# Designed miniproteins, single chains, continued (3): the designs that were tried, part 12

Each design is a single chain, and the fold is of that chain. pLDDT is the mean over its residues in the fold that is shown.

## One batch from the design tools (miniprotein)

Design m8412
Fold by ESMFold2-Fast:
Structure m8412 (fold): chain A 67 residues (1-67)
Amino acid sequence: MEEEKKKEEELEKKLEEIMEFLGIKELSEEEKEKMKEILEEYEKEGKLASDEAEKRVREAMERAEKE
């Protein structure tokens, strides 16, 4: 239970770091959930820290920002 919460916090921190890096000010709750799902998929494959995971999230965030 605590370990799952720790993972959730890690995903949120990673998401916030990417948002800050890209200068994205606000995302809807729905968009945040979608980005977390992308990061969780990479975490399950042990690739959360990979450039590919960051690239995919960046592309998804840029798409959301254009709305």
Scores: mean pLDDT 68

Design m8413
Fold by ESMFold2-Fast:
Structure m8413 (fold): chain A 66 residues (1-66)
Amino acid sequence: SGLLGKMLEKLKAGEDEDEVIREAAEKLHRAAVAGLEAAGHDPSRAPSVERIEEALRRVLAELERR
């Protein structure tokens, strides 16, 4: 996906992993809130930024695993 691709590009450029993950998690949280609102759902149903950060860390660890 575009967001994951941009995260990997930033990490390869030597950006701090925690900062890259946090920025991506905040973007995903905003997108989830906007998507829920557009669908007529309660935006509080979006996963928290912290939960998204945990998920992104797991995804990155999986991608780094050989």
Scores: mean pLDDT 81

Design m8414
Fold by ESMFold2-Fast:
Structure m8414 (fold): chain A 86 residues (1-86)
Amino acid sequence: AEELVRRARELLREAKRLVEELKDVIPRADALVEALEAALRGDPEAAALVAEAVARELARESPEAEPAVELAREAARLAREAAAAL
């Protein structure tokens, strides 16, 4: 569980960095960054839900952010697995 949480947080930080780098082309980038920051501070179950929501929003609104979508989805998967293991 701890290893999955650590990896999920690494991916969430990377996704946040990419959203910040692409802020000029991502609608509502500031809100998505805040959501990812909240996910980093939350428990694994909350982190999984927020990361999945961010990935869906990015995929719908910002095709240019595909790498950030992939990182957020993988973070959601790992956080969900960590929550199930607790």
Scores: mean pLDDT 78

Design m8415
Fold by ESMFold2-Fast:
Structure m8415 (fold): chain A 76 residues (1-76)
Amino acid sequence: DKELIAATPEEELVAQLRGLKAGVEANASGIPVEVLRQAREEARRVAELAKEVGKEETAKAAEELAAALDKAIAAK
């Protein structure tokens, strides 16, 4: 949702993305691989939309979340 990303302060978006990354890292073994794959697609979309609206730190945090999801999927 591009409008939500544009309207939300970057520090809040970064905090949310970092929280999700920590949750994935802590609970990856209990999360179904299909859920991890869907989350990765969403994280990549958020990174793309954040770049479009000029939120560089948000894009970086979303890319880091996507990388953590890739590692979780590979560990299955």
Scores: mean pLDDT 84

Design m8416
Fold by ESMFold2-Fast:
Structure m8416 (fold): chain A 64 residues (1-64)
Amino acid sequence: TATAAAHAAALAARAAAEGDGERASFYNVGWGAAGGKPELGQAGGRAAVEGDAERATRLSFEAA
């Protein structure tokens, strides 16, 4: 759902901003799979590990 996607994206962005790439990646990959777009979830997870919180957030919303 859009609400759950927004929540997951917010958690991923917060984790990425805090430098917790592993936690941000977990949120992005899991949510992408649940939303039927695992490729976008994995890309978001990679962006989070790279410290790109804005890209990770965008991809999380798209993955949902």
Scores: mean pLDDT 60

Design m8417
Fold by ESMFold2-Fast:
Structure m8417 (fold): chain A 86 residues (1-86)
Amino acid sequence: LAEARRALDAGKYEEAIKLFEEELKKDPSNASAWYLLGKALFKLGKYEEAAEYFEKALSLDPSNKEAQKLLREALKKLGKYEEAEA
């Protein structure tokens, strides 16, 4: 987790993704790792995958306001966030 966060902070998004995926293989209940993996994917413009991982993070920790914000932004990029029309 610490190594993956350092890669994310350094702008090494592809490296961060691989490190978070390894972390999640060991502990799939780590909500923070799901959130940070989604954040790295969002930075790379992979909005579909980012949205899936933010939803996973929120299923484990629904109080993560940053994950809620980034999920809404990812869904808007995908045209899946309903804005006015039913």
Scores: mean pLDDT 79

Design m8419
Fold by ESMFold2-Fast:
Structure m8419 (fold): chain A 60 residues (1-60)
Amino acid sequence: MSARELIQRGIALRLRAIGLEFDLETDDSLSEEERERIRREIEELREEAERLFEEADKLL
């Protein structure tokens, strides 16, 4: 996989995490269980993005 592909994937995951954070802040109809699930998804997306960026950096 190229550094460019890794960077593009990392950016996409970060943008998705930002969108989910916005939903958590603006959507007061979400249940506590749904909010916990979304928080876990945000954390996983951020961790994966960081790993992809580190892998890309090693290729540069």
Scores: mean pLDDT 83

Design m8420
Fold by ESMFold2-Fast:
Structure m8420 (fold): chain A 96 residues (1-96)
Amino acid sequence: DLTRGVAAIERALGELLASKGYYKEAGEMYERAAELYEKAGDLREAGEMYRKAGDYYAKAGDPRAAEYYERAARLYEKAGDLEKAAEARKKAEEAA
């Protein structure tokens, strides 16, 4: 699936950027990966990518962090991962 392939590349780029301290750019790559996984119907992977986007936006001091944790929580709920959904909501409250 081309959509999943592009998502995996953007995820890998996000990981590379994060390893070099480019936290805002890492967040943007994980956000793009999340959108692509969501379009592909991979709700759990999309939730994980939005959570990572939130984590790196938070490290960058970017106020978008709370929004992406909320997106992660909704996707985890749809995927049936209630514990991960609760953890993501807690992170959203802490970042707000």
Scores: mean pLDDT 88

Design m8421
Fold by ESMFold2-Fast:
Structure m8421 (fold): chain A 66 residues (1-66)
Amino acid sequence: SMELIEEAKRLAEELVEAVRNGDMEKAREAARRLHELVEQADEESKPELERILEEADRRGAALATE
């Protein structure tokens, strides 16, 4: 659903911002919630949610290895 996609995008940005700020507790919570959204996603939304999760993980990893 559009609602799940919007929430996933919000959590992805929250995850990236938390990593950038060194707030690893907040980053872990955002990642956990994002994974949970992917699991609860309907068939139509799941591919887009998985793409959002993958992109957030890539962006976060790049920041963490600076």
Scores: mean pLDDT 79

Design m8422
Fold by ESMFold2-Fast:
Structure m8422 (fold): chain A 61 residues (1-61)
Amino acid sequence: MTLEELLRRVAQGLYDGKSLEELLEEFKDNPEEAELAERIYRVLSTFTPEQLANLYAELTA
């Protein structure tokens, strides 16, 4: 998976209100991707809902 695809999936999960545990379930078969997804989740979880919506819109355009 590309970094852009991973970032998009994590951003969407946060926008949809998924917990870290729920999000990591999607990456359970890929330990390296799960580790990176957790790091991205922790960073993006500091964003406001508006910042997350803007990021998600840019990544899905």
Scores: mean pLDDT 76

Design m8423
Fold by ESMFold2-Fast:
Structure m8423 (fold): chain A 68 residues (1-68)
Amino acid sequence: MSLELAQKAIEKIKNEAEKDPEKAVEVGRKYGQELADALGLTPEQREQLVDAFVALAEKYKEEIEKKK
């Protein structure tokens, strides 16, 4: 279950980055927080997950901006 939730969050971040790269980082942060809350993670684990999703969104934003 947890892995499927993470995969869905990543797909949402990718889709948002393609549609609106400027909002991708904010969306990554929101979905990271939402997933961490859903999984009942500790504050430390939540921070790590949110940081990972923000970093992923930033990479997708950069790739899309580079293509424009």
Scores: mean pLDDT 75

Design m8424
Fold by ESMFold2-Fast:
Structure m8424 (fold): chain A 108 residues (1-108)
Amino acid sequence: AAAEAARREGLRLLAEALRRMAEALRRGAEAGDGHGAMTEVGRIAGEAAARLAALGAAGTPEQAAVAAELRRALAADTLRILSAAAKSLEEGAELAEREAERYRALAA
């Protein structure tokens, strides 16, 4: 069915995007470029979302529904990455705040 073909293509696009995002994060970690890695992840996610939207726009209502479902899956995966990054940054902030208080006590 046309909806099955759309699901197969959409899942292929989703898998490709997630693998490219993983590779960008791995390269950023190896290079010590967290900012560049996160920028590239955002670019890949945006490109994938646009390609999934185009898949839905060109098809039947059933194909559009599949494309919308896969766009929500991509958004959920992206939010999971952002949530993990936020937690890591909050832990870093707490450590920095503890160090700042230590040096403030020594300077007083």
Scores: mean pLDDT 81

Design m8425
Fold by ESMFold2-Fast:
Structure m8425 (fold): chain A 91 residues (1-91)
Amino acid sequence: MLTPEEREALTRIIGDVLKKIQELIKKTGKVPSLEEVRKIAEEAFERYLAENPGRFTPEQAERLRKEVLDFAERLYEALKAGKLSTGIVPL
């Protein structure tokens, strides 16, 4: 299970991912592909770690990465299902 600090980081990363996905949808008028959603999630995770060096151990970072990528897949499924509200968190 994630620690409170890992959960705070996950929430921040998820917020960044959701913002970028919403901006992409507004610009293109299209639901992004799974590959695009995963890439945005990976970039958001890597950016968070780069901006917060030494905050997590390698083991904590790997758990966080897995949760971020799992979220990306669930987000894509929600987008495909028409659940496009900013109030819906598919965790």
Scores: mean pLDDT 78

Design m8426
Fold by ESMFold2-Fast:
Order: sequence, then C-alpha cells, then structure tokens
Structure m8426 (fold): chain A 111 residues (1-111)
Amino acid sequence: MEEARRLLEEARRLIEQARKALKQGDIERALDLLGEALELIGRAIELARESGDREVAEEALELAREALELAVEVLRSLPDDAPLSLILRAIGEVLRAIGLVLDAERLLREL
C-alpha cells in the first residue's frame, strides 16, 4: 500500500518535529504535531487491515511505540504549574498512542 507508506513517512517526520519542539520547550506544538502523527498512524493501520499488508502493520507498530515514548516524555516534561487542560491533552495523547500500539499488535496476530 503506497498510500499507507506515505502516511507513515509523514507521521515519522511529524514525530521528529514534535521531538524538536519538545526540546525547545514548545509543549503545545509538540502535542499538536504528535496528535497529527497519531492520526496518520491510525489511518495506516486501517489501510493495513483492509489490504492485509503485514509490513505496513509492522511499521505502524514501530511508529506507534515511538509516539507513545514521546507522549510520555511530553507528560513528564510538564511543569508543576501546567494548566489542567494541557495535562489532560498530554494524558489523552498517551492513551491514544497506547490504543494504536494495541491495535497494531492485534492486527499483526491476525495477519
């Protein structure tokens, strides 16, 4: 699936951009970029499920795990005085990334 591979390539770029934003202290931008990457990973998992593309499912799992690690880093980087809305956003991205990891692992067992 050429489309799914392009989605994963873009997700990888967004994860790299999110890491750079986090390193610069721009937590909101890191969360925005991470959210976009997770959306693309989710779409790639759906395409892999429809096509039976094991390689795409494996790449999606790898990126979902990287996104989860980054989401946890974002959550850990929040200052003690962070607004509740920002804390909830970070928790939301962690939970979303966990969901995608589980979805990709289940798909790989079915393929």
Scores: mean pLDDT 88

Design m8427
Fold by ESMFold2-Fast:
Structure m8427 (fold): chain A 64 residues (1-64)
Amino acid sequence: DETAAVNRDIAARLARKRLLEQGVPEEEAKRWADEIGDRVASLPPEEQEAALDRLVEEAIKRLK
């Protein structure tokens, strides 16, 4: 599904940007962003924004 692929890429890019803003190294930020993008894209559209925020916060907590 093209829509699912676009949503995954958008979520991954947003997650990467947020992780980099929090001082996460680029290599680690990319790995976590790809995982977050996949997880967010698997959810209903109504839940995607809240899930993105939650998963980014979880990644930051685990990396600090």
Scores: mean pLDDT 78

Design m8428
Fold by ESMFold2-Fast:
Structure m8428 (fold): chain A 57 residues (1-57)
Amino acid sequence: DEEVYRATLEAAERLGPEAVRQKVDAGEPFLRASGPEGQRILDAARRAVDEAEKRAA
């Protein structure tokens, strides 16, 4: 989900990638329980946090 990726990247740039990573990790069990749609959201959010960390380094 490109929209999830973009929104998460913007949040990580504003709030810091560590704070956003903590929120994503806290949501992981609920997203996994949502099936393939939840997994796609989780993967997009994690890719965005990783990219924000790379840009901040």
Scores: mean pLDDT 79

Design m8429
Fold by ESMFold2-Fast:
Structure m8429 (fold): chain A 59 residues (1-59)
Amino acid sequence: SLAERLAERLGISVRAAEGALRAVRSGDPVVIRVAAHELGKVSGLSPEEVLAIIRELLR
């Protein structure tokens, strides 16, 4: 699944990846920014890098 691929790519749980995908699919810029920042802290990536990975996987 897409959530499993995102979890593997970022080194996070599948549940966290599912939350991130819901945030991006909401289209809410504030929700997306918060999710990217939180995942960036866990994965050691910038929020912009996290969003780039999610967008790449959504193609």
Scores: mean pLDDT 82

Design m8430
Fold by ESMFold2-Fast:
Order: sequence, then C-alpha cells, then structure tokens
Structure m8430 (fold): chain A 64 residues (1-64)
Amino acid sequence: MEEKLKEKVEELKKILKENTDEDLYKEQLKSIEEGLEDDKKRGVSIEEINERLEVIIEELKKLI
C-alpha cells in the first residue's frame, strides 16, 4: 500500500477503534481491507482511493 494510503487507513482504524466495540472494530477493519483490495482489482487509482478515504475520515470526525 502506498505510504499516503497507509496513513489514511491507520487514521480511520484509530477513529473506529475509539468509537466502536472490539467485534465491530474487527468487522469494520475487515470491510475496509476487503474494500481496498476490491478497488485495486477493479483498477481504481491510488489517488482516487485516497480521496475517498479522506472524505470518509472527515465526515466521521464531524459526527464523532
């Protein structure tokens, strides 16, 4: 994973861990990893994936 994507994924993981229980955290982690793998298989660019993650993180921060 590109360094920028790794940083965004780690930030998202931290937000989820602080705001969900352990079982939900594991499910969300698996969903995120599978989604990233799926996007790569579909040929979605790293830049596009990074932009999507950044928007999700920003929206989650507003709600939490």
Scores: mean pLDDT 72

Design m8431
Fold by ESMFold2-Fast:
Structure m8431 (fold): chain A 72 residues (1-72)
Amino acid sequence: MVRELTERAARLAREAARAYLAGDLERAKRLNEEALRDIRRAQEAAGGSEEALREALRAALEAAKRAVEEAL
């Protein structure tokens, strides 16, 4: 379960970044929200394992948000 959640979150984060670059802000927001939910769920289930991966995914989402702000 935890691995599946983290893998899905990573895929969603990449899809969100593509949506940001395409200018689809609503889709990017939904994908980011889904990714964050998966990360939080994985965090709860893992009890703190894979912290480095979760931090990297969070950083990727923040970078995508900044890209949208810069594109506006």
Scores: mean pLDDT 70

Design m8432
Fold by ESMFold2-Fast:
Structure m8432 (fold): chain A 70 residues (1-70)
Amino acid sequence: MSAEQLVEEGRRALAQGKYEEAVRLYRKAIELDPSYAVAWVNLGEALGKLGKVDEMLRYIGQAIRLIGDA
């Protein structure tokens, strides 16, 4: 499965309120493609939904760095 497909599945999980499943899927997407900034953004969003604000900010910060390098 590609990083893009894992992000798509994660978005479906988020839409269903399955935040822990979305986090798992987005982490797998990052493992397959650490340069895929979209996966870092979506992981941050899911962590925010779980109240993990410090983790959310860290992952969103990584996405900003990746976008800035492009």
Scores: mean pLDDT 83

Design m8433
Fold by ESMFold2-Fast:
Parts: sequence; structure tokens; C-alpha cells
Structure m8433 (fold): chain A 66 residues (1-66)
Amino acid sequence: MDEVKEAAELGEKAARSVRANAEAEGRPLPEPERIGEAVRTSMLAHGYSEEAAEAAGRAAREEALK
């Protein structure tokens, strides 16, 4: 339960970091769906559960749409 919530917060932070880095480097921001997929894949690679990875990816996509 708490792991999923914390993963969602990590996803939001990841999306904000991607935006900040893209702006700092003068690179175009990836599509929200791409950011969400990248975050989900990264979470799975780091040993998070599929539920946590899905939550993080969705939160990252939603944050990127704001």
C-alpha cells in the first residue's frame, strides 16, 4: 500500500526531473506517454513490484501532462 503511494511520488519527481533536465540542456521534452513508460521500466529494473511500477509510470505521465 505505502510502497505504491511512494512509487507514485517517485514517478512525479522523475517527470519533474526529466522536464528540468530537458530545459537545462535545451532538449525537447518527451511525450507524456514516453516519460511514463520510461519510469515504469526503470522501476521494474530496480526491483519494484509491477503494481508500484505501474503507479510510478502513471503518476509520471499525469505530472508530464500538467
Scores: mean pLDDT 80

Design m8434
Fold by ESMFold2-Fast:
Structure m8434 (fold): chain A 57 residues (1-57)
Amino acid sequence: KIFAETTSGQTAVAVATAADLLGLKKSQITIYVPSNEAGVAPARATSTARSLGFEVI
């Protein structure tokens, strides 16, 4: 599996475009959203990645 990190969700959009160009399935890619200062993953980044069809950890 391929892992990509994002805090704002922008990387998830870029990865979705690259996956389409390379013929990769989104199921082969997992998005990692690191916890913020409160120990919580940014909701916007998590929601954006999930809306694009990615698994988020």
Scores: mean pLDDT 72

Design m8435
Fold by ESMFold2-Fast:
Structure m8435 (fold): chain A 81 residues (1-81)
Amino acid sequence: SEEELQQAEEYFEKGLEYLKQKKYEKAIEYFDKAIEIYEKLNHPKAILALLARAYAYQELGKYEKADEDVKRAHELLKKLS
């Protein structure tokens, strides 16, 4: 729904704000919420949220989780092509 999309966008923006502050764990919490809604809606912004979460994981040294998010973003991109 429109309301769910708006909520996902607000979570994504909060995640980005925490990323700018280098609060990576907080950023991941908000990206998790945004991704859940974007994927439920089959919305292409899930790709951006996954890549943003991957960046936060990399900064925390969580390379396996970052790689999973990059691979999932790539799979979603292929589906939209």
Scores: mean pLDDT 90

Design m8437
Fold by ESMFold2-Fast:
Structure m8437 (fold): chain A 87 residues (1-87)
Amino acid sequence: MEGARRAAETLRKAAESSANFAKKGIDLNPENADLYKEFLEKSYKILKSMADALARESPEARRFAQEALEHAEKLYNEVKKYIDEKK
């Protein structure tokens, strides 16, 4: 249980780091909006692959993985809206 929770927390932090990178990047260079959106999309696919691997360990790990992935999706969608508003 603890190991799965820690892995899910690592995925959450990775998502937050990617989101912050994209948000700061767009504040400095709004013309790169499409590149940052593509970066977030590719980042999400990687996180999903990692979450799917974690979900195979146990039903509890699956719940933690799903919650972390839902958090990442929500966060990335909020950042994409922010990017669109800065354009």
Scores: mean pLDDT 83

Design m8438
Fold by ESMFold2-Fast:
Structure m8438 (fold): chain A 78 residues (1-78)
Amino acid sequence: LIDELIKLLEEAIEALKKGDTEKAIELLEKAKKIAEQLPELGAVVVNGLKGAIYYAKKGDTEKAIEALENLLELAKKL
């Protein structure tokens, strides 16, 4: 689950960097469903993903990427 979450976060960051916001949002929604299954860290990660999705939908790509990079660092320490 954590390895799958990390992969989805990395793919979403790449999609945002390429301007593929639709693909990034799809990947983030999948990541959110996985995070909801993690009881210890799920709420923190889910809220971070909701923020990243919000920024991506608003076109604030820099804030979306920053939020995702912070979540990726957190996930790698699990």
Scores: mean pLDDT 80

Design m8439
Fold by ESMFold2-Fast:
Parts: C-alpha cells; structure tokens; sequence
Structure m8439 (fold): chain A 75 residues (1-75)
C-alpha cells in the first residue's frame, strides 16, 4: 500500500507541475490506484482526497506539501 500511495503522490505532483487539468490528474491517480490493486472504496477515497487537496491548494508548492501530509495520514 505505501508504495502505491507514494506513486500516486509523485505522479499527482508531477502532473500539477506540468500544468495538467484537474480531470487529467484525477484520472492518473485512479489509474495508479487500480494498477496498485486498491478496492473500489479505497480508489474512491484516494481520488476524493486528491480532489479536495487540488481545490484547497493555490500553488503547486501548497499541493505538494498537502500531498506529503496526506501520505503520512494514510500510512
């Protein structure tokens, strides 16, 4: 699980820094979660968490810090 959350974090941060849309970022997160073997409830929970962090963050730096805090809370 920890390795999948790390992959989600790194990919989401990279996508935000690349200027990807929220929809593309969330699609990437869902795809990684599916490949990582997460249940539907776990996939929905992580996608919802990342969406909330995207909506709350004003800068890519804020999003990165919030994603790092989320990893600590989920591990």
Amino acid sequence: MDAVYREIRDAAIAAVEAGASPEEILATVRDIAIRGGMSQDEIDAVVSAVRALLEASKTPEQFKLRMEDLELGLS
Scores: mean pLDDT 77

Design m8440
Fold by ESMFold2-Fast:
Structure m8440 (fold): chain A 67 residues (1-67)
Amino acid sequence: LSKVETFVPSKDVAVQVGAALRIVAVAQENGIEITKIEFKETEDGTIITVYSKAPKEELEKVVKEAL
C-alpha cells in the first residue's frame, strides 16, 4: 500500500470532510481507488493520511491536485 501524508492548517471538521471529498473525487477522475483516509489533529491543524494500492507518485499527484 502507498501512503501519502498532507497537512491542513485547520481543525474544523467541515474543512477536513471537504479535503477528504476532494481527494476521493480527484482519485476517481484519475482511476485511482483510495483504500483509507485517516485524520490526526495536531496543535496547528490536521494531518491527513491517504492510502491506496496505486504507486506512491500517482497518489502524491492526486493529493496535490485535490488540495
Scores: mean pLDDT 83

Design m8441
Fold by ESMFold2-Fast:
Structure m8441 (fold): chain A 60 residues (1-60)
Amino acid sequence: SEEKEAEDMAEIAKLSTEDGLEAGASGEEIIENIRKGAEEAGYSKEVIEAAVKAAKEVVK
């Protein structure tokens, strides 16, 4: 299900964003990498946007 996939990807994006910020990466770089990675993996727009939204919540 796409909803479950979006939830799982959002959680992964949140954890990856926390790790990236701790490593000194900028929020913009992390968000761009998450979007690009999800696009390259073939995820739907809804799943990509869920992951990006989760990353932005952590950056704020």
Scores: mean pLDDT 82

Design m8442
Fold by ESMFold2-Fast:
Structure m8442 (fold): chain A 99 residues (1-99)
Amino acid sequence: SEFMERALALAGAFAAEIGALTADSPLAAEVRALLIEMHKRLQEAESLEEMYEIFKETAERIKELAGKIEDPEVREKVLELVERYEKEMEKLLEEAKKS
């Protein structure tokens, strides 16, 4: 599915940007583990809707971890990235429904 391939690419870009932002955080290992688990689950997903739910669950867990980041600039950038990728993933899901 073209839309599933695009969702996987979006999730990969999200993982790369979140990973880079949190690399120097005490939470880096926990964030990395969540992103690896998300990627594995997305590869096993059978539908775009399932991929969206997996992404949404991971995004919520990352937002929870962001609340523990002591650097307010890093915390804000993580939350902004999560919001941006949530909107892009939602847009992809809506585009797929119209196809």
Scores: mean pLDDT 87

Design m8443
Fold by ESMFold2-Fast:
Structure m8443 (fold): chain A 90 residues (1-90)
Amino acid sequence: MLEEAKELLLKGIEYLKEGKPVEAIELFEEAAELDPRLRPVAELLKLAALNLANGDLEGAAENLRLAAKKAEELGLEELAEKAREAAEQL
């Protein structure tokens, strides 16, 4: 379950980079339901997606950086790196 939930979060981050925040939110919700341990990361990624949908690129980047920090605290290094990359790309 953890690896499957991580893949959903990674795919959601890729959707954010593609400008698909609604599809990203669906994946973040699915990941949090699949593994509730990832909910704190998923919620920050959802906030970033909502910011992006509203044209708030600075807010989106900040929430992506917060999601990266939370992922790192949970030992999820790949997820943290991908969230930081997405923040820099905005």
Scores: mean pLDDT 88

Design m8444
Fold by ESMFold2-Fast:
Structure m8444 (fold): chain A 66 residues (1-66)
Amino acid sequence: MPGSPDQVRGALRALDTDGSGVLSREETREALLAAGHSEEQAEEIVRRLGDRASIDEVVRAAEELR
């Protein structure tokens, strides 16, 4: 089941160790997989967002793939 926005946000928050609200490509991919997205969906999202993304940008992109 694809992750809900709340699940994605929670996973991203957990990986955002410095509280900046910005995550690396690898951290974003890991959070999306943890929230229940497929590897293909996670890779598409990180490719679209680039090297770093805010929590809000990742949640928005993940919502579009539900």
Scores: mean pLDDT 74

Design m8445
Fold by ESMFold2-Fast:
Structure m8445 (fold): chain A 61 residues (1-61)
Amino acid sequence: MSKEEAKELVRKSAENAVKAGLLSEEQAKEIEKEMIEKIDKELLSPDEIQRLMLRKVLEAA
């Protein structure tokens, strides 16, 4: 997965969490920022990205 594809996955997941009522727009933006910074610093697999996003969404909800 490219970094661009990874960032798109993060943005889509955050948007879906807001639409589902699990996160506020502010919470989603913060999680998105944290995940994008992590992707830029580290090589993350798609599975790792999905797992981290799920954990962050559940902790914030």
Scores: mean pLDDT 78

Design m8446
Fold by ESMFold2-Fast:
Structure m8446 (fold): chain A 55 residues (1-55)
Amino acid sequence: MREEAERVARTTVETALAAGASEEVAIKWAVQELEKLGVSREEAERIAREVLEEL
């Protein structure tokens, strides 16, 4: 689950940034997608921020 969540977060963040969104907006989009997978908001925010730092 975590590995899939990181993959979804990475794809969402990369897509948002490529579309000209800010880092904060990219994180919000990733959190929304992760919540649909059953990830809590707190955990989703942590994963999205970790992915952004790795880019």
Scores: mean pLDDT 80

Design m8447
Fold by ESMFold2-Fast:
Structure m8447 (fold): chain A 65 residues (1-65)
Amino acid sequence: EELKKEIEKLTKEAQELAQRYNDLVARIRASTDPEERAQLTAEAQKVFDELVEIAKKIRELNKKL
């Protein structure tokens, strides 16, 4: 039960980060300012790295179920 709750919590966090990533990608596509585009790209990379880490945690928790 606790492991399932932790997986559900991480899944919600992943969904929120995925939404943020999609928003950043849309803003990059809409931006004509190279400086803004570079900053948004750096932020998108951070969000992507966080998504990868959460995916690893979910995978490890699922192995324990």
Scores: mean pLDDT 83

Design m8448
Fold by ESMFold2-Fast:
Structure m8448 (fold): chain A 69 residues (1-69)
Amino acid sequence: MLSEADRLLQQADQLEELSRQYRQRAEDAERKGGSEEFVEGLRKAADVYEAQSRELRERAQRLLEEHLR
């Protein structure tokens, strides 16, 4: 069974991958002449997922520090 910290790290990895996909889609859309609003929407979604991933990693680090598994 995974620890709570391990589960948070797995979730963070998934959000990092999702953020990367949205950044790639934003770059692709910009190169293909998509609207600025559409491209910015994709970039903001990527930023949100990246921020959530970082928050989960920070929580995992705190759990590892404060709770000796």
Scores: mean pLDDT 82

Design m8449
Fold by ESMFold2-Fast:
Structure m8449 (fold): chain A 66 residues (1-66)
Amino acid sequence: SLEEVKARLERAIEEGDSEAAALAGKQLGRLVGYEAAVAYIEELTKRYGNPESGAAAIEGARLGTL
C-alpha cells in the first residue's frame, strides 16, 4: 500500500540505507508519479540530513516511472 511504501522510504532515508531507499523510491514513483515522489523524498532528505539515501530514492523514483 502507499502507507507501507512511505513508511519504508522514511525509515530508509532516516537510517541512510541507500539500497532500501532506492527500492522504496521506485515503488513510490510507480504509485504517485515522478514529480510527487521527488517532492516527498526531498522533504524527508531535508528532515533527516541524509543526502546520499535521498539521491538513491530519487533515482529509484525515476526508474519506477520508466
Scores: mean pLDDT 88

